# Designed miniproteins, single chains, continued (4): the designs that were tried, part 81

Each design is a single chain, and the fold is of that chain. pLDDT is the mean over its residues in the fold that is shown.

## One batch from the design tools (miniprotein)

Design m14984
Fold by ESMFold2-Fast:
Structure m14984 (fold): chain A 91 residues (1-91)
Amino acid sequence: SELLERIRELREEASRAAEAGDLARALELAREAVELEAEYLREQGMERAAELLRETGARVLDLLEAGDWEAALALEEEALPVLAEVLKAEA
């Protein structure tokens, strides 16, 4: 899938930007990746998973942009098990 390839490229580029200390670029690329990941899940019929991923992803990235890294990590740790259960239920 061209969409999955683009998501992978965005995630790899975001990781490289973060390693280089370019947080603004890393966040920009991560936001784009979240939107495409949600789109992919919607195409698979996983509408609830797509909504949860988009909402949680946006909130995590907003916290990172604000410098609230502890809150971002806490939200991600709380949300990942919920997303996994929703994905399992929709698969």
Scores: mean pLDDT 84

Design m14985
Fold by ESMFold2-Fast:
Structure m14985 (fold): chain A 91 residues (1-91)
Amino acid sequence: MRKEAEELLRRLLELQREREGRLPSLEQQLVSLEITKDLLEALVAQYRAELANPSPLYKPAFLAELAAELPGLERQIELLEVQIELLEEKL
């Protein structure tokens, strides 16, 4: 029991060191958030374009689903902007 507990503790400490070495830098986190924001902004722009000039191939139910998703996507962009600002303050 005790020898197995010591071996497990050694393994966990090695995993902790490996994990600390793999944590993204604040700069890498910032770049990742900016890319995610850009992708969501592009998606919102595409949804708005499709709703303004819908393809005749789209069913009305599909267009209604796109319209329903927009407030959630815009809220995600707002939250990402706040996260980016908070992270930039730490740089």
Scores: mean pLDDT 76

Design m14986
Fold by ESMFold2-Fast:
Structure m14986 (fold): chain A 80 residues (1-80)
Amino acid sequence: MSVKDLIIEALEKLLEKLKNSSEELKNIIKEGLEKVKKAKTDEEAREIFGETIEKLMSIANEEEIEIIKEVVDELLEKLS
């Protein structure tokens, strides 16, 4: 599995776990997914993922932050 494929899975998992969250939060995840799918390199995919998570963390509540951290930690473990 490529780094890009793992990042796509992580963002899709985030969207499913946060499906009942605000439209703003869901739109950030959807935009991140579209950008990652268009990424030509694993490095570009990692940069887009980081920017997407930073945007999510800026608007997320405490419960949403816990979900985001769980998915990020799981992805980072798979990338190691």
Scores: mean pLDDT 85

Design m14987
Fold by ESMFold2-Fast:
Structure m14987 (fold): chain A 62 residues (1-62)
Amino acid sequence: MKNYITLVESMVKNGMVDGVLSLLSQLIAEGRIDEALKLVKKIEKLDPKIAKKAEELIKKLL
């Protein structure tokens, strides 16, 4: 999980929204829902706007 957190922080800081959403979609597809939700909470502290898009994606996939 630490590697995913670092990768997501880097993607958010560089405005790679599609990369963030793609990673979260992959975690959900693998059944790693708890890990995806933890990443969304981390993103919310960095960029609430990107976090909102991530939450909408997860809500649609669940």
Scores: mean pLDDT 78

Design m14988
Fold by ESMFold2-Fast:
Structure m14988 (fold): chain A 71 residues (1-71)
Amino acid sequence: MEEVELLVRIGEAQLLLGEEAFEAGNYELAIILYELAIESYERALELDPENERAREGLERAKALLKEAKEK
């Protein structure tokens, strides 16, 4: 349980940093951070498939990654 919470928090932090990089126009850094967030959320879902925060975070990270790659 503690590992799942930590992975979700890491994903949320990586997602936030990615959004800040995107707003700064650093799309390369945003892509890296969104990919790291996706990995963190996927690991959380591997341990707890019903974790809503991880599922929502994964969907958001994937959408933002797609947007950053289209720039």
Scores: mean pLDDT 87

Design m14989
Fold by ESMFold2-Fast:
Structure m14989 (fold): chain A 70 residues (1-70)
Amino acid sequence: MKKAQEIRKLGRELAESGDLEEAEKKGPELVKLTLDPDPEVRAAAEEALGLLNRAFGPGFIVKMGKKALE
């Protein structure tokens, strides 16, 4: 639960900052968290990535996913 809350907070802070470079640094970590064994952590990571995709435009999640799975 605590980890999921931290992920949601990170997603909100990154989206609110408008800092694409910072979002791209943290994005791959969030993508990896969508593969976490804890379903609450996965949901939080998906919510965070959704906020970032909304803030930085379409394709952000795809770019971060490719970088995380390389």
Scores: mean pLDDT 78

Design m14990
Fold by ESMFold2-Fast:
Structure m14990 (fold): chain A 60 residues (1-60)
Amino acid sequence: VALVAVSPNRVAVLEALSETTAGELVGIVELEPLEAARHVAAGEEIGEGPMGRAYRADKP
């Protein structure tokens, strides 16, 4: 699974290994806005904060 944090100038994708290391974050991937929007559309909003909204997205 992946978490996408959206801000006015930056998008970061946090990856987690749910099968082998439940809850472990693999890393942060910075995506272009267009690609990030595709992931956000596939996910659900988890929260909203000062830096934007966070969404949970399933990997294809």
Scores: mean pLDDT 43

Design m14991
Fold by ESMFold2-Fast:
Structure m14991 (fold): chain A 60 residues (1-60)
Amino acid sequence: MKVPGLKDLSVEEVKKRIEYLKQQAAAASGEGRQLYQEAIDSVIEANKDKLTDEEIEKLK
């Protein structure tokens, strides 16, 4: 990949990014937490073709 977009991530890169966003969401409050949760949902949606239902559930 020349310049990876949200949908151009590998499964492992998706998991790493979501783990990071979850850590940020846990540390945030109010609006900040919501923004990180929306980012997690966007990454999952963009890569749902690469992920099983079980993997999606684990990433939420």
Scores: mean pLDDT 73

Design m14992
Fold by ESMFold2-Fast:
Structure m14992 (fold): chain A 80 residues (1-80)
Amino acid sequence: SIQDRIRQLDQQIQRLTRTQGPDSRQVGMTHMQRGDYHHVNGDNDSAIRDYRRAYQRFTSYDPDDPFVDYVQTNIDNIQA
């Protein structure tokens, strides 16, 4: 289920934050993936929070990262 995927991503974020730190690109990737599942599930507020976290992680690594545009576009589309 989508809820099972979200729970797996919750555990992955905690593990990656502990092992790689909160600013790692991989932590950003996992927030982005959890945001995608929240969006599909209709949890728009949770999706936006995860996309904003992903945005912060990607921009701290490389502001030209193509995933920066991806997460920003998804935030804008949800808020439209």
Scores: mean pLDDT 86

Design m14993
Fold by ESMFold2-Fast:
Structure m14993 (fold): chain A 68 residues (1-68)
Amino acid sequence: SLEELEKVREQLLAMAEEEKLPEEVKKEIDERLTELIKKYEAGEISLEEFYQGVLEIIAEMGREVRRR
């Protein structure tokens, strides 16, 4: 459901906040997640593709944490 996708977005943003990532990076994560949700709602991507995008964002977040 859309509510579950929004919850995933909230969880990733909370993780970024806890890891003390820069505001600019948090904004990029929020924008990317919003775009994934929009594409899923428009039927442009599957649920599997949505979760693949989420995993890519998580991997990128991990790289940002390691750079600091």
Scores: mean pLDDT 81

Design m14994
Fold by ESMFold2-Fast:
Structure m14994 (fold): chain A 62 residues (1-62)
Amino acid sequence: MVEEKVERYKNIFGLDEEMQEILRELLTSLEENGRAGDAPRPEDLKKIKKIGDEILKHLEKQ
């Protein structure tokens, strides 16, 4: 479930509320597109990159 994934990544990477909302939107969009048989949209790919970049910055700060 989307919410369980958001909580897991929040705890692992220390995601703030803004990053949690972006991740929730992304996971919801990917689930809806998957059920419809559609490929991820360019806007979903941009969100993936943004979240990935923020996670990498968090890991590099350690």
Scores: mean pLDDT 70

Design m14995
Fold by ESMFold2-Fast:
Structure m14995 (fold): chain A 74 residues (1-74)
Amino acid sequence: MEEKTVELPVVGAGTRVANVTFESKKPIKKATVTVEADGGRVGAMLTSIDENKASALAVATGAGARVTVTVKLE
């Protein structure tokens, strides 16, 4: 099982959208996305699994939102 974490920059009075891609040495059968934030409104979703790559879309809105996205690969 592999785990990778990405921190998005602090959000001002606006909305940030980020695409994040995670690569594994093994074919990915399952991926789980989790999101943590210290403010604002946040969400993330898995958008694709392609061979050994998984992609997720993260969205944060609101002043002072700092977002951490973690993906677990199996």
Scores: mean pLDDT 69

Design m14996
Fold by ESMFold2-Fast:
Structure m14996 (fold): chain A 65 residues (1-65)
Amino acid sequence: MAEEVLRAGEAAARGLESLGLPDAARQVLKLTKEAAKAIEQGDFDKAKKLLQEADKLALEAVAKA
């Protein structure tokens, strides 16, 4: 589960990088790494909030591109 979250974050970050949004890509990757650690610790509430923040950030960055 945590590994899948990391892979999804890497894919999203690569997509953002290809759109010329490297700062957004780095932030999404950071948030998904933190979410993966939260999952490993059993803190699913924290993981959910971090993933929602990453999703919102990615969508807002793409909307401005």
Scores: mean pLDDT 81

Design m14997
Fold by ESMFold2-Fast:
Structure m14997 (fold): chain A 55 residues (1-55)
Amino acid sequence: SAAVEKARREYGMTEEDLRRLREIAEQMGRDVAVALLMRSTGLSREEAEAVIEEA
């Protein structure tokens, strides 16, 4: 929740963005979705993993 809130407030992630990340995780694997999130936002790995888990 805290990581999702940071992603929303600091990086402007929407519910649609979170849904897209879940689709990527399902198609390409969670590690790929985590890496993409980290690259796009600058979140730490732990924060990115928490966001993917909440999506």
Scores: mean pLDDT 78

Design m14998
Fold by ESMFold2-Fast:
Structure m14998 (fold): chain A 73 residues (1-73)
Amino acid sequence: SEEAQKLLEQGRKYLAEGKFEEAIKKYEEAIKLLEGVNSPLLAEAYRNLGSAYNMLGKKDEAAKYFAKAEEIE
């Protein structure tokens, strides 16, 4: 959806700025809109969420979301 794509773009901007908590919130909002249907956007949202957790040093959370993205792809 356009709304989910906009949220992913906002999340990526926060991630680039080092605002990892804000990025996570945007990715979680995108995931809520995309859940129920496997799609490339849902996989991208999980990968981006994993990256944000990895930047925070939360390796277990990061691995969890990377695994979710792999299952969709």
Scores: mean pLDDT 85

Design m14999
Fold by ESMFold2-Fast:
Structure m14999 (fold): chain A 60 residues (1-60)
Amino acid sequence: MAAELLHQAAEAYERGDLELAKEYVRKAMALSAPDRETTDEEAEAIITSVLRARASRPEA
């Protein structure tokens, strides 16, 4: 569930929708750890990590 939202965040970031990307990350983190706050810097780090993972996998 959370991984799906993180993937959506990465796609939004690639499209240039920074606000939407951060919103998806916040939603994913709230579902996974509601007691834990996510900062904007952490959200950007998570998006970058997801993008790197996608780049390492061929589309097939």
Scores: mean pLDDT 72

Design m15000
Fold by ESMFold2-Fast:
Structure m15000 (fold): chain A 62 residues (1-62)
Amino acid sequence: GPAEEEAAELAKKHLEELGKFILSQVPEAEVTVEQLSETVFRLTVKIGDETYVFTLDARLLL
């Protein structure tokens, strides 16, 4: 519904902002934000040989 759509847009915006912050601290990092479903997003951060994955369900922000 509309609340879930707003939460999804907000979650995507915050993950993109977090990705920019990570790049400001670690410029050599590779940061990817992916939408896995209507409400689920994944942030992937690669630094050298290490890969960090964060998954957020926007419904947790409701």
Scores: mean pLDDT 82

Design m15001
Fold by ESMFold2-Fast:
Structure m15001 (fold): chain A 66 residues (1-66)
Amino acid sequence: MKEKLESLEEELERIKETKKKQESDLLEWKEEQVKRLKEALENKDEELIREVQKEIGKENLEIADE
């Protein structure tokens, strides 16, 4: 049963590392979206504003269960 526990621990560690990387990537992505939104507001690009809001809404659903 040691092999089964070790396999699960390795899988958990992988998931934790993946989540940490995904969280870091998500934060950077959100910062880019905020920058894009500010630029779109300056240019009065209503379509880009809606797209950015939609993408933020989609990603928030993935992190809400964490």
Scores: mean pLDDT 69

Design m15002
Fold by ESMFold2-Fast:
Structure m15002 (fold): chain A 72 residues (1-72)
Amino acid sequence: SAEFEALKAQAREIAINVARHGKLLGLSEEESIELAKKAVLLWAKSKDLELSEEQKKELEKIAEEAVREVYG
């Protein structure tokens, strides 16, 4: 859906911001991945939309990939 595509784009932006701050604070890549996943899912929960378990896993995968790109 258009709503889910927008959520994926926002999830990536959130994850990039979490990774940038995590790296600045001296967090490991793995620590920033876990924080980004939590941040993205909490943000998604703030929306008045029910997400399937598969959609949540897809958002977590996007978060992980974005963090790995920032840590490089």
Scores: mean pLDDT 86

Design m15003
Fold by ESMFold2-Fast:
Structure m15003 (fold): chain A 42 residues (1-42)
Amino acid sequence: SVKEEILRLYKEGKSPLEIERLRQKYNVTAEEEKAIREEFLK
């Protein structure tokens, strides 16, 4: 899923710009991105 791709980018230490571009491309909301970031921080 797009969520798993974004989570993977966080885990791999990809730039914030790359993560934001993927989020915008697939219309992932800022709220959903926050949830993904919280998952990464676990």
Scores: mean pLDDT 74

Design m15004
Fold by ESMFold2-Fast:
Structure m15004 (fold): chain A 110 residues (1-110)
Amino acid sequence: MKSVEELIEEIKKNKDDLEKFKQVLARFFDYLIARAREAGLPDEVIDELEAIKQEFYSRMQQAKTVEELKEIAIEALKKMIEVFRKAGDSPAVRELIEELEKLIETLKEL
């Protein structure tokens, strides 16, 4: 995945296709964790992000509507922001937080 802008476009195109929306969000969570690893964040931070991702995947499978999926995703993204804020103030962490905040705003507007 190239950017949050590409993800936002894909979400907008697939907002009425619940299974496609789930696939897009799952890829984004994988993308976020991959970027956190590439940025050299501590293993403890990566482990917390992986735990949030697993909880999100479990809850996502139970979502029957796009609205339920949006609420589950927003909650998981907010938890990830808290983990990143505790990880420090590096440029990489700041960019990840900004991308997460933009995605939360987009999901709220759908």
Scores: mean pLDDT 80

Design m15005
Fold by ESMFold2-Fast:
Structure m15005 (fold): chain A 61 residues (1-61)
Amino acid sequence: MKTGTFPATYTDAAAAGETVVSAPRTFKSVNDKTTTLTLEPVTVPADGKPVKGNLVITSEK
């Protein structure tokens, strides 16, 4: 299994103090292997400005 982490920016964030998460999204490759994309949870700052986080990509097998 190979995992890559990429910087990402959250826009249109939730209310201040809320945690922003993304549900995992899975895609099948041409060889029926699964790739999962997730965003690491982040808490929105009190000022409501866009928050930087990490996009994690995990490929199976």
Scores: mean pLDDT 53

Design m15006
Fold by ESMFold2-Fast:
Parts: C-alpha cells; sequence; structure tokens
Structure m15006 (fold): chain A 56 residues (1-56)
C-alpha cells in the first residue's frame, strides 16, 4: 500500500498549492468565475484526500 501513501502526500501538496493560488487570486480581485472554479477544484481535492485517508 505504498502507492496509497504516495497518493495522500500528492493530494496534500495539491491542496496546499490550490489554497495558495486561491489566496493570491482573491488578493488580486480576479474574476469571480475564475475564483469559483478554483474553489470547486479545491473542494474536489479535499473530498478525494478524505476518501484516501479513510482507506488508510
Amino acid sequence: KEFLEKQVKDYEESVKTVKANLAALKANNQDPAVIAGHEATLKRLEEKLKELKEKA
């Protein structure tokens, strides 16, 4: 199950990156539709990470 541990780490890094990008987009008053798209991506990644952690 080494593959699962790697996936958890990869998703944690992805969540961290998307959160940082969202903070920058919000600080720069970017298009609300773009921000909403990134928020949807973040939610999906967090849901997937939760599923992976439940399997571990």
Scores: mean pLDDT 78

Design m15007
Fold by ESMFold2-Fast:
Structure m15007 (fold): chain A 69 residues (1-69)
Amino acid sequence: RMEEAVARYRAILDALAAGLDPEAQRAALDALAAALTPEEQAAIHEEVLRERMAALGISEEEALALAEA
């Protein structure tokens, strides 16, 4: 369940990065969030932050600042 939710979230982010139907992807994110527990949402957020760090090549210090924002 959690692994499937994380995989779906990654797929949505990949589609957004490719410029595919931003409104549809945002609606999919909202639907996913509504179907998840707060713990599952937190785990997905942490995984997304990790992926963003890797994609942007940012430092760990910058990533922590972004997590605060």
Scores: mean pLDDT 67

Design m15008
Fold by ESMFold2-Fast:
Structure m15008 (fold): chain A 107 residues (1-107)
Amino acid sequence: SAELAARRRAALEAARRGDAGAVTRELAELARLGAPAEELIEVAREAVELARDDPGAVEGVIAGLLTAAALEPDPAARQRLLEAALEIAREAGLVDALTGLQEVVRE
């Protein structure tokens, strides 16, 4: 939909600006509008590339994926979102976020 396309663009623009809160909100809104887990993961990966030198913005992407996972009724899709968040935290060297995510994903 036009709304999904607009929210995707807003998430990527927020990541480019380093606006962690906006990245989280736009990813959560994409999930609420019914974006599939694969699309959410794709947007999150693009956002990380735009924000890779800004740990706060990367944390915003992680928070957005965690919010999307909480809104996801399919256990398999929820697990993919959580695993994507864990991988992003690991790749970004966010040790505290990585530890918390490992507890959620594996326990």
Scores: mean pLDDT 82

Design m15009
Fold by ESMFold2-Fast:
Structure m15009 (fold): chain A 107 residues (1-107)
Amino acid sequence: MVKVTVLGPARINEDGSATVEVRVESEDGKPVALVVAPIENGKVKEATGVAYAPSGSTLTAGAANVDPEKTDGILVAAREGEVTEPSKEALEKADSYAIAPVGDVVP
C-alpha cells in the first residue's frame, strides 16, 4: 500500500505554478509516482504535474497552469511504480490521495 501525506498548504506562484510539500511511503519500499492536479469548485482539473521518489521521501510536488483565483486545493495522487505523464487515467488508478488546501497566493 502507498501513502501520501501533505505536509503543509499549497503555494501558488505568479506564473501559475503550484507547489506542495509531501511525504511518500510504500509498504514494499518501492518508488512512488505522484500525479498532481488542481481542484476548482470541488472538481479535479487536468493533471499537469508528475514526480517520482523513493519510499520514505519528502519532496516538493508541482503543478502548472493553476488559476490562483479559482483553485481551492491541490490533489496529489500516489501509486507504486512509474507514471510517464500526467493523465486522467493516472489520477483514477492511484492507490492513495491527499488534498492540500491553498495557502498563500504569491502576488
Scores: mean pLDDT 79

Design m15010
Fold by ESMFold2-Fast:
Structure m15010 (fold): chain A 91 residues (1-91)
Amino acid sequence: SNLEEAEKLLEEAEKLLEEAEKLIEEAKKEKDKKKAKELLEKAKELAEEALKLAMEALRLSEDKELILRAIGLALRAIGLIFEADLLLKKL
């Protein structure tokens, strides 16, 4: 069902965003510029994948609660992509 598919996509997106946030926080504490870059690039990849999953869930959703959840996760992903890009430019 579209409801079950959307829920699974949102759960996966949320897990990817949690991992991306952890990698960004690790990168902020990392003294080695090469390692910090690898962490930030990985965080950006995870956030971009989470955005794709959230947008796919949005496409499948007719339920108002799932639509709002998908939009929220998509915005969170965009924010993390932006933060990772800014930190990469400062390395």
Scores: mean pLDDT 91

Design m15011
Fold by ESMFold2-Fast:
Structure m15011 (fold): chain A 73 residues (1-73)
Amino acid sequence: DFEREVALSLARMALAIAKLAGEPAAELLQKAIDAYLAGDLEKALEYLEKALEAGKDDSALRLAVERLKEVIE
């Protein structure tokens, strides 16, 4: 599945960036990835939106989360 492969690659990159940015962005992004892997797309998108708001001052994190959100929407 093309979308899933792209989403997981972006998720790995976004999580690495979020871990550098710190809490709560890293925790929220981990919850988003866990929800996506569990098949709960609505929860995954909700947590991605929260991670984006928490990491708003980190342009790399914002871009990575935006791209991940667009792929899984």
Scores: mean pLDDT 76

Design m15013
Fold by ESMFold2-Fast:
Structure m15013 (fold): chain A 71 residues (1-71)
Amino acid sequence: GELRELIARLIGLKLRLIGLELDLERLKEKLKTAEGEEAERLKKEIEKLEKEIEELKKEIEEIEEKIKKLE
């Protein structure tokens, strides 16, 4: 059924989100001790990852709304 498939997909996306948020915290910790060119590289990686996290959160919200409509 569609509801089961959406729930399975939602779980997968939430696990991916946790992984990306952990990666983000790791990069932020590295940035605390980084200087010069390394610091600028890390800032760019953090910005890119924050955008990916926001996009993934939107996908999760869309699936949660679809599940809500099927309940």
Scores: mean pLDDT 87

Design m15014
Fold by ESMFold2-Fast:
Structure m15014 (fold): chain A 60 residues (1-60)
Amino acid sequence: MHVLKVETPDEETAKKVAEELRELYPDFEVSVEGNTITIVTDESVEKAIAAALIAIGLSL
C-alpha cells in the first residue's frame, strides 16, 4: 500500500484535481482534506508517483 499527499493552492483546486485523478486512476482511493489530496493505492509506487506529479501539474 502506498500513501502520497499533494498540497494544492486552495480547497477548490484540490477538489478539481481529485476529480481528475479519480477519472484517470479509478482504482486509486483519492480523498481531499482542505487543500491536501491524499492518494492511497496498492498499485506500483511508480504509478502512485505519476498520479502525484499529475496532481501537482494540474495545481499550477
Scores: mean pLDDT 78

Design m15015
Fold by ESMFold2-Fast:
Structure m15015 (fold): chain A 77 residues (1-77)
Amino acid sequence: MKELEERYEKLKKRAEEILERAKKLGSEEAIKLAEEAKKVLDETMNEKVGNKALLEGFKEVEKLLKEAEKKIKEKEK
């Protein structure tokens, strides 16, 4: 369970950092993706039970954060 708690905290911090970066850049698409990632992360922790369901939720959050980072990089060019 501790590994899942660490993963949650790491993803939460990453989502917050990406959201702040997206807001500073003014990327509406990246902001929406980062906010969706935070929402999925909260839903995963509050509603899903069992390690498989938690891992699937975390993978979805990671994908959303990766897309948000991609949108941030596209906006910088």
Scores: mean pLDDT 78

Design m15016
Fold by ESMFold2-Fast:
Structure m15016 (fold): chain A 55 residues (1-55)
Amino acid sequence: SRDELLAEAEKLRRKAEEYREKAKKEKDPLVKDLLLGMAALLEGVASWLEKKAAE
């Protein structure tokens, strides 16, 4: 349902925020880049779900 898609998108955005916060504390530049990449991918999926919910 639309509400389920929006709830999943919100969950993914919260997870992305966790990864971005973890990246701020990370000293290894490779691990930091991976965490930021994971956050960006989750944000992309959340945006796609939000678009599908609006259709």
Scores: mean pLDDT 89

Design m15017
Fold by ESMFold2-Fast:
Structure m15017 (fold): chain A 79 residues (1-79)
Amino acid sequence: MAEELREKGEEAFKKGDYETAIEYYSKAAEEAIRAKDFALAAESLRNAAKAHEALGKTENAASLRQIADLLAEMARRNA
């Protein structure tokens, strides 16, 4: 399910609908965290950060990237 939400986010991003992309990427990250798939959660938050950056929300993008880096570290430690 998280993969499908990520794909919908990518579709919205390609159309320039960055707010819809953020919504789907955020939902994908939430589902990934519940599943303890921290690698997918990190990827989803990085994609959400790109959409925030496209909207000029650079501080929001930076915060999401920091969270994504922490989740990626958790994924590496559990491998």
Scores: mean pLDDT 84

Design m15018
Fold by ESMFold2-Fast:
Structure m15018 (fold): chain A 69 residues (1-69)
Amino acid sequence: MLEEIAEELVRRFGLSEQTARQIAELGYILFEKLGWNVEQVADELVANFGLSRSTATRIARLIKEKLEK
């Protein structure tokens, strides 16, 4: 599941494999373990990976949708 999310991040956002895996793992922890919402996760992605807020929000939404399946 996390590998599938990481592969989607590489394909859709042009992230490196390593960065995509780190983002997928962080998103899993923040959404599933801590119960954060999309906006909070997007803010963390901006802080940790230097992504634009719009890109971070799109990534956070994608991760959340994949985890809700």
Scores: mean pLDDT 84

Design m15019
Fold by ESMFold2-Fast:
Structure m15019 (fold): chain A 60 residues (1-60)
Amino acid sequence: ALVETSSKAAKALADTVLRAYETTEGDAERALQAARDGAASLPKEDAEQAIAAVEARLAA
């Protein structure tokens, strides 16, 4: 339950960033900004995990 809750929060942030990324037509800087804003609402560890996931997607 707890571990799933953490994954869910990170996934929600990633989804939000993906939406922003699509809106900016591939602007990585804007996507990173959205990730940072969302990370402010998450615990430090979850924030870093979500940012790492977004970074992996941007690198793809």
Scores: mean pLDDT 69

Design m15020
Fold by ESMFold2-Fast:
Structure m15020 (fold): chain A 60 residues (1-60)
Amino acid sequence: MDIIKRAGENMRRSLTLPADVAKKVLEKSTEALKAVGDGNLEEARKYVEEGEEIIREALE
C-alpha cells in the first residue's frame, strides 16, 4: 500500500529533524492516514506529498 508506506517513511525520517519540523511532518502523516481510512486516496496523497516537501526543505 504505497500511500501508507510513504506516510510511514515520512514519520521515520522526521525523527532526525528538529522538533518543530518533525511535528509538522507527523501532523501531515496523521492526516494522510485518516484520509486513507476515509477512502479519500487523493487527499491522502496530497498530505503525504506535503510531508515529503517539508522533509525536503529541512534536509536541503
Scores: mean pLDDT 81

